# Designed miniproteins, single chains, continued (2): the designs that were tried, part 47

Each design is a single chain, and the fold is of that chain. pLDDT is the mean over its residues in the fold that is shown.

## One batch from the design tools (miniprotein)

Design m5714
Fold by ESMFold2-Fast:
Structure m5714 (fold): chain A 68 residues (1-68)
Amino acid sequence: GASLVDLLSPREKEVLGLLLEGLSNREIGERLNLSQATVSRIKRRILEKLKAADEVEAVRIALENGLK
């Protein structure tokens, strides 16, 4: 199928990549110098673009589409 992760912006790909590493919203915010609220908004946009029901499904879709 088409790579759903190609729909993500560079910032959304950075956040998703850190989620794949198991980082929390706080740790992602610290790594990228973003507030936790900003990280949460980016995560919501990722879920909407990937049509994922939750973060676990979004991570699975990313791995299946070769985002590493």
Scores: mean pLDDT 79

Design m5715
Fold by ESMFold2-Fast:
Structure m5715 (fold): chain A 58 residues (1-58)
Amino acid sequence: MEIYRAVEDYEARNSLELTLKKGDLLELLEEVGDHWWVARNLETGEIGFVPKSYLEKV
């Protein structure tokens, strides 16, 4: 399992995106392009698109 941490808060812009809080742990599920990944928030269990620039590998 590849785990990443949110480095800053991010507000979801639509229902396909995840809202992130700084320090949230996410499991990478799929890399879908240059700017976006599909990830699962490990605290909430929610799955959606996240901006990869807001994530760092744990």
Scores: mean pLDDT 84

Design m5716
Fold by ESMFold2-Fast:
Structure m5716 (fold): chain A 84 residues (1-84)
Amino acid sequence: NNAEAYYNRGVVYKNLGQLDLAIEDYNRAIELKPNFLKAYLERAKVYLALNQPDLALKDVEEAAKLKPEDKDLKEAVEYLKAEL
């Protein structure tokens, strides 16, 4: 029931190449903590690795909403939009 615990396990799964299990854990982390910026960014990276850039864009857009002063996130949104 701890969002951080699910996030941490998702990172481990991602590093082991268990991308499907990583997505499940990031989904749970975001469900428990909808403002969990790091979970959106890590899930976006996994979606890109799975060749799902539309889902990655959605997560980066949510991250940009959570941290609107972050220019790198705004640039990442524009980059992904150009690739779609």
Scores: mean pLDDT 88

Design m5717
Fold by ESMFold2-Fast:
Structure m5717 (fold): chain A 89 residues (1-89)
Amino acid sequence: SDLHEIVRAIVENALKGAEILKKQKRYKEAGEIYIAAGELAEKAGDMETAAEAYEKAIEAYELHLKENPEDKEAKEKLEEAREKLERAR
């Protein structure tokens, strides 16, 4: 359906946007977008894309935490991404 095509396009564009944020070293924001893209992919039944998005979210939060080791919110989001990845596999 057109709706499934629109949802897929939103996920693809969100992943591209997160990659741009990652290139700008805006890792926490990139992680947030990767989680959101993964959740949308899960709702669309695309577990492969969801798993990839969650793996990228984990990487983004790990990069953020290297410079911001005391960021409690980022630590909680990293654990959330890990749990979501395990369920998507």
Scores: mean pLDDT 88

Design m5718
Fold by ESMFold2-Fast:
Structure m5718 (fold): chain A 118 residues (1-118)
Amino acid sequence: DTRLDREEFRAFLRALAEAVGVPLPDEVIDAIIDRTMELFDDDKDGLISPRALRIGVGVLAQVLAEHGYAERAYEIARALLDPFGTGFYPRDFFLAVAAAAGLSPAKAEALYDALHAR
């Protein structure tokens, strides 16, 4: 499927932060997950859609600023959401991060394809 549970999303965000060179403590990752679920868990079922990864730099920067990253909040948010400045993740980069997070190849590919959605 194309949806992440909380543990899968935590593993993905941790792997993403490591891949872009910005270490984040688990408490900050959990705050990002909580904000993302608040905005994008429309079904209230605890599953996170791929649209959550399109949350936007401003929203993510606010969470980071609230957790001690004020001066670097936008830098870190941009690095996490748009590490190559292209508005999307390169496929090979995304699949490598998903693999590092322990996601199956099928799930990683489905998530990447869903991020291409309108």
Scores: mean pLDDT 75

Design m5719
Fold by ESMFold2-Fast:
Structure m5719 (fold): chain A 86 residues (1-86)
Amino acid sequence: EAEEKYKKAIELAKEAQKLALEAMKTEDEEEAEKLLKEAEEKLEEAKKLLEEVKDQLPKEKLLEAEIEIGVAELTIAVAKLLLKKR
């Protein structure tokens, strides 16, 4: 069902953002890299699920999912930049 994939994509995007934020707080560089890799994997899965259902979603829901994915992408990008400075 398109609604279930939409909900899962939103959940994965939020999980990716949370993992990226945890990576930014972790002083252990190896742990930060592991969390960031998991965040990237969750984000890619979210993007894949959204692509599968985007033609079946109301525009309002598509926009909401795109915003959540965008926020997760930005958070991962910031975490990568900060990790690179260590």
Scores: mean pLDDT 84

Design m5720
Fold by ESMFold2-Fast:
Structure m5720 (fold): chain A 60 residues (1-60)
Amino acid sequence: SMSDEAERLAREAFAALEAGDLARAERLIKQLEVMAKQGNVAAQVAVKELRELLERRKAE
């Protein structure tokens, strides 16, 4: 369930990045960061990837 929740938030964050909504993506990533801090491994992996993509989009 917690892993499924992290997966859903990650997909929404990826969709926000694809749509160019960087502010929404950052808010979703912050939610994932809370889960990652609580020890959710799926959230930890997603946060690393999403942060890299967000910075790439900002530099685009």
Scores: mean pLDDT 85

Design m5721
Fold by ESMFold2-Fast:
Structure m5721 (fold): chain A 77 residues (1-77)
Amino acid sequence: SEEEERRERAEELLEEAIKAYKAGDLEKAIELAREAAELGDRETQARALSIVAAALEKQGKLEEAAELRARALELAA
């Protein structure tokens, strides 16, 4: 189904985003996580926003990161 295909693609994007983050490729991590957020459900969006926030913190963008962490917590509730 289209829903299952989107879910599988979102999981692949989250996995690649985490790998990019661990490798220090913060721009790629943000790009991949944002793509996952667009495809995924509420839980996937929360996970994706957490990855983006972590990458933004590493870039020194603390205010933007805090806003995304708050959104991720709201989505996960």
Scores: mean pLDDT 86

Design m5722
Fold by ESMFold2-Fast:
Structure m5722 (fold): chain A 86 residues (1-86)
Amino acid sequence: SRVEELRRRLEEIREEALGIKELIKTALEKGLPRTGVFEELRRRLEELREETERLLEEARRLEDEELIRLAEEALRIIEEALKLLE
């Protein structure tokens, strides 16, 4: 079903965003330069944010509370990761 497809994609996005956040935190703790890899991670997070915003709109149209929660959680993680890159 479309609901199951959305859930799988949102869970994939959440996992990827968490992984990126962890990589950024580890790189910052090790004093790695904020160039190259960080620019690529920022671009990826921005892509994930745009996709997640579209999926959140679809979840709201479907009135699926669990999908809305998953999308909002994914967006929170993405925003937290992006703030680390400031």
Scores: mean pLDDT 87

Design m5723
Fold by ESMFold2-Fast:
Structure m5723 (fold): chain A 66 residues (1-66)
Amino acid sequence: SLAEGRARLAALRDEAIARLDAARTPEELEAVLREAEARLATLPAELAGEADAVLEALRLLAELRR
């Protein structure tokens, strides 16, 4: 369902943020972002816009971790 998709999107976002906080190298930051992008791509097409917004926010957070 769309509600389950949104719950999964929220969980993926929270997990990605925690992993970005734990990352210590640029390579680890890039790996976290690549994994997040791949997992967000598995969400229903109806959530594509919300998933893109989350990925953009994660990329901005990764830049701040440098």
Scores: mean pLDDT 84

Design m5724
Fold by ESMFold2-Fast:
Structure m5724 (fold): chain A 58 residues (1-58)
Amino acid sequence: MIYRALKDVKGPAGIVLSFKKGDLLEVLEERSDGSLKARNLKTGEVGWVGKDLVEKVG
């Protein structure tokens, strides 16, 4: 599933996913607590992101 970043986020590499507002993120895993494991399609980085920081692309 593809989500779009709602704001800029920078975190520790390998743990938290870093992205800029408008970046497209491929969700690899979704947890019931709102945690998403995603890949930034622009950078290729994989990491965790909060569901509140992204929106699902329609």
Scores: mean pLDDT 80

Design m5725
Fold by ESMFold2-Fast:
Structure m5725 (fold): chain A 69 residues (1-69)
Amino acid sequence: SEEERLRELARRELERVARRAGKPEEEVEERLEETVELLRKEMEEGGLSVEEVEELLRERERAAEEAER
């Protein structure tokens, strides 16, 4: 489902950010629902598909890796 896929994307993004910042995994779960809602709003307001959101998150991940180098 779309909701389930958004939750997966949000969790992966939060896990990446938390790991980079050295924060505990508990914060990922606390922010999961908020992040899912934000992604859903971006999709609705920006006319983005789940696939497009996934691509944007992948670009952000690559940019973060580049910045860490």
Scores: mean pLDDT 72

Design m5726
Fold by ESMFold2-Fast:
Structure m5726 (fold): chain A 81 residues (1-81)
Amino acid sequence: DEDNKKITEYVRSNEEEVKKEIDELNKVTKASKALKEIRYLIFELLKEGKIDEAIELEERARKLVAEGDWEGLRELAEEAK
């Protein structure tokens, strides 16, 4: 795989840059956790019959995902609970 070959050569020549990419992947993992929390809150709102509130929360979450705003996703999860 050409991508694997490029990654191996890149790691050998620039370990500091590789660490930065790993940190960015960790941020994506935290964003995934925030999305899971938001989905749980949406489910609870639906169970309570608060359909309009559930739709609003989902739309806000989708906008933040589209913008790549990990910090915003985390904040939304905390605000909505």
Scores: mean pLDDT 73

Design m5727
Fold by ESMFold2-Fast:
Structure m5727 (fold): chain A 62 residues (1-62)
Amino acid sequence: SRSKADKLIDEAIRYYQQGNYDKASKLLEEAAKLVSDDPDEKASLLSSAKSLQTFSAKQKAS
């Protein structure tokens, strides 16, 4: 449901504010699965998750 997706997005924002991009990315991917009926929203969430994965990988490479 969309309500669950919204909650996951809120949690992702909190982890992002903590600098935990890995967990934030994972939560956005889970939210994207719950909005499969909205391809534009799903694409936006997956793009955001991919960006955060890139930031997380850069942190681990240091």
Scores: mean pLDDT 79

Design m5728
Fold by ESMFold2-Fast:
Structure m5728 (fold): chain A 73 residues (1-73)
Amino acid sequence: GAAALAARIRAMVARAAAVLDAEGAAAVRAAADEGLALIAERPDDAAALAAAALLAIGAALEVGLKTGVKIPG
């Protein structure tokens, strides 16, 4: 259900944010918060909205990993 998808997104974002700098962590959290808000408004569309949120989170994570030189590739 929507609550389970939201919990999975939050867990994924927490792990991603832990390995990023402050700017990268903020970007990943912002993408997640936007997706989570949409899922809360439209729980019947949660699967599609979660997929879109994961793509946005993945894009923010990729940028964060490329700009924050603290993690070996």
Scores: mean pLDDT 78

Design m5729
Fold by ESMFold2-Fast:
Structure m5729 (fold): chain A 60 residues (1-60)
Amino acid sequence: MSPEELQQQTGQKVAELSKQMQALVQQARASTPEQGQQLLNEAGKLGQQAHDLLQQTDAF
């Protein structure tokens, strides 16, 4: 793959993860405290994945 193609794919994945995180945060606000904590933990995992993808792209 070209570096440009990899950057474009990474950008799309990060955007998708960001949308999923926002949806989880909104659900957490409408949920019980216990369910909300689980949803926030999932959002945190997606944030870590986005961060890791950006760091891998920066290495190119």
Scores: mean pLDDT 77

Design m5730
Fold by ESMFold2-Fast:
Structure m5730 (fold): chain A 65 residues (1-65)
Amino acid sequence: MEEEQARFDAIVDAAAASARATLAGFRKTHPGPLTPEQRSAYETGVAKAAHDAMKAQEAAFEAER
């Protein structure tokens, strides 16, 4: 149970870290107000980065079987 909770927390942390990095990168390249197109690209990028990070962490835990 403890190990499963730690793995879940690691997956969530990886997703959050990836989302924050993507957000920081977008803010550095677009320091002014975002256009609707830039906002859409940013939101899609953050969602994809979080999803990819979660899947990578899950795959890493599966490889430890």
Scores: mean pLDDT 75

Design m5731
Fold by ESMFold2-Fast:
Structure m5731 (fold): chain A 74 residues (1-74)
Amino acid sequence: SEEAKKLAKEAIEALKNGDYETALRLFSQALSKSPLPVHEAVALGLRMVAAIIEGNVDEALKIAEEFLKKIESA
C-alpha cells in the first residue's frame, strides 16, 4: 500500500517532466503492488496508456490521482 503510493507519486512527477516511459513503468509497478481488484487495476492501467498515447497529460494526472484516492481508502 505505502510502496504503491510512493510509486504512484513518482509516476506523477515523471508525467509532469514529460518522461512518459518512466511514468508508465512506475504506474504499472504501483498497480501491481496495490490492493485493488485485478479488473480495476487493469482498467486504470489501460486508461493511463490511452491518455499518454493521446498526449493528454491532464487526463493521465487525473487517473493517477484517482488511483491514489482508491488505495488511500483501502
Scores: mean pLDDT 83

Design m5732
Fold by ESMFold2-Fast:
Structure m5732 (fold): chain A 88 residues (1-88)
Amino acid sequence: MEPLYRPNAKLRELLEKVGLTADTYTLAEILLGVLDYLRREKLFDPENPSIVKLEGTLLGEILGVDSYDIDDMAGLAERLLTQATVVE
């Protein structure tokens, strides 16, 4: 069974922007919500679509970075898990 995570206030705010209003999520649901946020806010670099521009964004504040390479999905997952608490 996949573990459930409770997002912190900032991550929850981001997920609410993509219509996710649950108290807990799997890691896959958090990742898909973040990717949907990136798409809706048009944060992908048009010249290099693996790079997302996060300066001045809620996700940039959450991750503490101005840009991110989404080809590193494992690193993104690890960073997002620091913003959530595992639920038993």
Scores: mean pLDDT 82

Design m5733
Fold by ESMFold2-Fast:
Structure m5733 (fold): chain A 55 residues (1-55)
Amino acid sequence: SKEEKVKKLLKELDEVDSEGARAWIDGDTARAEELIAKSKKLVEEIKKLDPNLKL
């Protein structure tokens, strides 16, 4: 269902954001930028599935 897909994407977003923060702390700016880009794609996918969801 749409709800199941949104839940899965939200979990992936949380994990990506956590990894991105860790990369910044470790000084790995290239990895941090890659994870930021991935986060943005996940946000757009979630908004397409549920435009009323606040992120």
Scores: mean pLDDT 82

Design m5734
Fold by ESMFold2-Fast:
Structure m5734 (fold): chain A 91 residues (1-91)
Amino acid sequence: MSLAEQARKLLEEAEELIREAERAIRAGDFERARELLERARELVKKAAELMEKAYEAGELSPEEYREMVLRITALEIRIVGLETDIDLGLP
């Protein structure tokens, strides 16, 4: 796989973990949700590192790089939002 393909795969895995975390929150399983969000955060971090390397290697156009940055930023915002929801849900 190219670095860009590896980064996209990690983002897809992170998106699935975020969906599982949303389901865990709805079930009241905040401990599981925190574990899933931490795993998602680590995958997003790895994807960002691979994306930067892919851009430096010429695997991504400036437009593709911009789209990847926006996707990573959107996932980071979702993770922070869900972590905040969990924190506010505790007495």
Scores: mean pLDDT 87

Design m5735
Fold by ESMFold2-Fast:
Structure m5735 (fold): chain A 61 residues (1-61)
Amino acid sequence: MSLRDKLLAAAEAYAKKNNVPEELKERLLAEIDRAVDEHADDPERLEREVQRLIHQMLDEL
């Protein structure tokens, strides 16, 4: 399983745990997929960016 697959699975589990609306979940997953493409060579930056995206999604709830 790739880093992308792990991050997407973790984000989906987090969204399910927090009862995130489907539209926000789909946006989060798309933004994570983009972040992986941008920061694939920098795992530390990628993890920070993914955490930022998750927090932004929760702020919209």
Scores: mean pLDDT 78

Design m5736
Fold by ESMFold2-Fast:
Structure m5736 (fold): chain A 77 residues (1-77)
Amino acid sequence: MTLEELAKKFRELAEKYEELARVAQSDPVVPDSTVEELRRVAELYRKAAEAFENGDIDTAKKLMAEAEEVRKRLNEG
């Protein structure tokens, strides 16, 4: 994959998680903590996409790892 393809993929993931957060926020049964974690994943993926666009692979990898950790907490909770 090229850096441009990776950046596009992570922008798409960021938008997907932002959409999930909006849907979750509209549902009163969903905890606020879950909405916050979904938004955190979206933000981290967006920053990772920007890092790939800038050729900053090390920063992108760190952001991806942080997003994965938040995603795991969502699956465990």
Scores: mean pLDDT 81

Design m5737
Fold by ESMFold2-Fast:
Parts: C-alpha cells; sequence; structure tokens
Structure m5737 (fold): chain A 86 residues (1-86)
C-alpha cells in the first residue's frame, strides 16, 4: 500500500497519494511505539517527516527515497504493526 501510494503521488503529481503514504508511515511508527520498538518507530517517523518535507519542497526524488526507507521498515515489522493497529 505504501509503495502504491508513493508511486501514485509521483506519477500524478498530486500531494494526496504521497501524503497518504507519509501518513501511513506515521501511523505505523505509532504502532511500533506501542509494540515497544521505539528505535524503529523513531526511524520510521523520521522517514515520514522527510517525506512531508520533500513533498512541501516539490522534491519528488527525495520523497521517493524517504518512502523507500519507510517501506523497508514497514515490511520488516509488518506483524508488529498489524497487531498494534488491530
Amino acid sequence: LLEAARAAGERLGVPEGALAAAEAARLAAEALRKAGLTEEAEELYRAATEMFRALAAGDWAAAEEAGRKADEILLKHREEIQAALA
């Protein structure tokens, strides 16, 4: 879902898709904090923050790089995130 939202935001040039990806990363960071994975939560939150910064600047390449980092953390901790969001 994060990959699709990121790609859609870049392709369409509309902030909604990319903003949705950044918000998903932020929610996942909160889920990781609840699961006790504080270091991973901080890293994911920084990636989400960088996505917001890049989007505000119109820097799609930087937004994509931050999204890639967020996606790596999301995939690695998928089970903990799903459990905490339930």
Scores: mean pLDDT 69

Design m5738
Fold by ESMFold2-Fast:
Structure m5738 (fold): chain A 71 residues (1-71)
Amino acid sequence: ANEALIAELAETLATEYALPEQSVAEIRITLREQYADAPVAEVEAALKTILAQVRQGRAEGAARRAELAAR
């Protein structure tokens, strides 16, 4: 069950955010280590947080690049 949720997140990150295969593999390994034996509700909450952090990180990264380019 948790492995399926982890795989779905990894596929979402690869497809919607165009992450490299190596990065997706690293994320998948990290998530397996942290959440393999966790309760499903905790895993779902963590995956929602990770997706929100990826969205926020991309927005912050774009802003930081724009700031550096303006220098």
Scores: mean pLDDT 71

Design m5739
Fold by ESMFold2-Fast:
Structure m5739 (fold): chain A 76 residues (1-76)
Amino acid sequence: SKEEKEKEAKELLKSRAKRLKKVVDYMVEKLGVPEEQALESARKLMERFAEELAKKYGLDKKEVQKEGLKILDEIY
């Protein structure tokens, strides 16, 4: 069902957000990238991941991107 696909997509977005947090932490702590720049890069990567996920599950791109960015923001 659509609800099951949305639930599975949300779990994948949560997993991706945790991975992106590790990337941001690495960029800031090991590469000396300013936090704001590292976060902006993570947001762009999340939007791209969410777009591919929306295509794969037949979901609305903007809704999945918005949910992904919300999940990423909630981790920070």
Scores: mean pLDDT 85

Design m5740
Fold by ESMFold2-Fast:
Structure m5740 (fold): chain A 80 residues (1-80)
Amino acid sequence: MSPEERAAAARQAFLDVLDETVRLLLTDPDTPASRLRELKERLEEELARFLRYASPEEAELFRRVHDIAIAGIDEKIAEL
């Protein structure tokens, strides 16, 4: 896998976990806290991977998006 392919894969992996997180937060009232914690850990892991390849502008945007997603997960866990 080329460096460019690794960068694209890392970006897509983060976006895939983000999409799943947003879907569960908005549409699945029965999502267990264990699943939400798994998504939280995966978001942190995939963000760290993506940030190795991100421009400073992309890094700031994706960190902000990550912060919002984590806040949403924590809020949903608190209401379970």
Scores: mean pLDDT 81

Design m5741
Fold by ESMFold2-Fast:
Structure m5741 (fold): chain A 79 residues (1-79)
Amino acid sequence: LAYYNQGNELFNQGNYSGAIEAYTKAIELDPSFAEAYYNRGRAKEALKNLSGAIDDYNEALRLKPDFAEAANELQRITQ
């Protein structure tokens, strides 16, 4: 949770690289943390890493199939 919150702060500051590192730490501690995958995907997308973002959104949706936000981002980015 602490790394996840830190990632959110870094994301809001526009430090997308730092956000990715923090979210990656959150995922290392809890590999089932769908929200961390989703937000890491958003940070990757902000850096124009679209393939990495798609991978993270897919993993978030695999872990949490009712994750509407991840499903919506996949639909948007793959059009």
Scores: mean pLDDT 87

Design m5742
Fold by ESMFold2-Fast:
Structure m5742 (fold): chain A 96 residues (1-96)
Amino acid sequence: AAAYLAQGNALLAAGDYASALAALTKAIALNPANVAAYNNKGTALLNLGSYASALADYNKALALNPANAAAYANKAVALANLGSYAAADADLDKAA
């Protein structure tokens, strides 16, 4: 789990979003309660233009940890890309 999360994070930093998605999916398979893996998988999907799928993964991260400021900030970006500006504003307030 930790090794795949670290690999996914490194691939995200390198801009290899498709490979990051694969590594983070492996991290989730080994630890389905891994908040960071869901948040980072959402970020990979966001960068690939898969806004609805990114939103689903951020919602899963928030279901596991409702205080995750990073997931609220990233969810707001996905919602804004989907045209849901009022919901994005509300999630940015929770990220602050």
Scores: mean pLDDT 83

Design m5743
Fold by ESMFold2-Fast:
Structure m5743 (fold): chain A 70 residues (1-70)
Amino acid sequence: MRETLQRAAMEIARKAQELGAKDLQIEGEGRHLTVRVTAPSEEQAKRLEEAFREIARRYGLTVDVEVTVE
C-alpha cells in the first residue's frame, strides 16, 4: 500500500516538474491521492489534471486534483 502510493506520488512529482507546476502538495490516504498544484496557464492545468489522473489509474488509485492557475 505505502509503496504503491509512494511510486505514484514520485511519478506525479516528476510529471509536475516536467510541466512547470509550482507548489506541489501530495496527500495519500488508503487508495486515494489528493494533489494540489499551481499551473502557469489553463492549458498546463488541463495537461496536469489528465497526467495525474492517468498515473493514478495505472496504480489502481483514485485521485482528486486541485489546480490553481497563476
Scores: mean pLDDT 81

Design m5744
Fold by ESMFold2-Fast:
Structure m5744 (fold): chain A 58 residues (1-58)
Amino acid sequence: GPVGEEAVRLAEEALRTGDREKLEEAEKLAIQAYLQGDVEGAERAGRLLREAREKMGL
């Protein structure tokens, strides 16, 4: 859904830029997407967020 798509976009940007604010916003949106039943969007965002965190040393 739209929230899951937005979470993915912000997570991809966080992965590219190392922007912690975008990482945090993407994490919030991924949780919201999951709660709304968008499991696919939430899982995709979660994988990108994991990569971004590892790249940032988190």
Scores: mean pLDDT 87

Design m5745
Fold by ESMFold2-Fast:
Structure m5745 (fold): chain A 81 residues (1-81)
Amino acid sequence: SMREKILRVIGLTLRAIGYELDGKLLEAAREYLEAARLALEIGDEELARKLLEKAREVAEKLSGEERERILKEIEELEKEL
């Protein structure tokens, strides 16, 4: 279970980087956000902080409702750190 979660964090982070390189910023932000949630579940708060920072950087390049939605989810997770 723990090994599966660690591998999933790695996979989500790699997908986020791939989306970011492709300019798919909403998808990148979502993958960083999901990786951060899972990092919190496995107790890696330092990794979660870094992933939330990446999600915020990407989300700030978005506009409208998608930007507001992602930023709200980031704020909610940051309260758990």
Scores: mean pLDDT 88

Design m5746
Fold by ESMFold2-Fast:
Structure m5746 (fold): chain A 64 residues (1-64)
Amino acid sequence: MKESIKRGFHEVIDGLSPEEQRELAVELARKLGDEETAEKARTADSETARRLAKELGERVIEKE
């Protein structure tokens, strides 16, 4: 069940601009209490931002 939610979330992220992906990654990292990752996400390139948003989103989904 969570796998379906993760897949939908990844699809949404892939539709975002690089700026929106960075912003989302920062917000997700803060939600997880991971300030180091949030700081990294603020200056990330588009590939890193997209990857971090997906990874952090999966971690948030796993905690629900």
Scores: mean pLDDT 78

Design m5747
Fold by ESMFold2-Fast:
Structure m5747 (fold): chain A 58 residues (1-58)
Amino acid sequence: SARDLLLRVAAHDLGVSVGTVTRLVRDPTEARLREVAERAGVSPETVRRGVESLRAKL
């Protein structure tokens, strides 16, 4: 439940689906980081740091 809530909050903040965030956390490829960064209007580095922080909490 806490894991699902963290994934939902991250998805909302990035403007993407929970499925997209779940895939990023599971397999953070450069291409996926760039795709999410473009959709969220942030740098790929910002998304990468966010994924690393989220993984540490899961």
Scores: mean pLDDT 79

Design m5748
Fold by ESMFold2-Fast:
Structure m5748 (fold): chain A 80 residues (1-80)
Amino acid sequence: SAAMEAAAEQAIRDGEKAVELLYSKGFLSEEEVEELRELIEQARRALEQGDYEGAFRYLSKVQELLRERLSEEGREFLTE
């Protein structure tokens, strides 16, 4: 659907921005940026083919990799 396509496209855009921002701040290595951009490209190709499930699968891998690469100190949780 148009809504799913728009959501996936926005998630891809947000992922690209996050990767560039974190790389510019020195939180990601060049190799990690290449891995993340490859996953984002695969998500974009899946979306182009109408494979929304595949696109979201690749985007989930991007989120997991970013979470694993960032230190626990980098997470934004409001705790007691």
Scores: mean pLDDT 77

Design m5749
Fold by ESMFold2-Fast:
Structure m5749 (fold): chain A 56 residues (1-56)
Amino acid sequence: KTTINQWIQQLEKELEKNPNDYYLWDLLGVFYDLNGNLEKAIEAYNQALKLNPSHK
């Protein structure tokens, strides 16, 4: 959990700089899912899909 929380914090900081980076949103979703925060994971995945719907 400590390691996953550290990665989440780093990704959130990167997203403050690059809020339209769909790759960072996708990674954030993965780490929220691993941390058991499914609601946040879904929000992040939806944002990634909204920014880049062409990749499936």
Scores: mean pLDDT 78

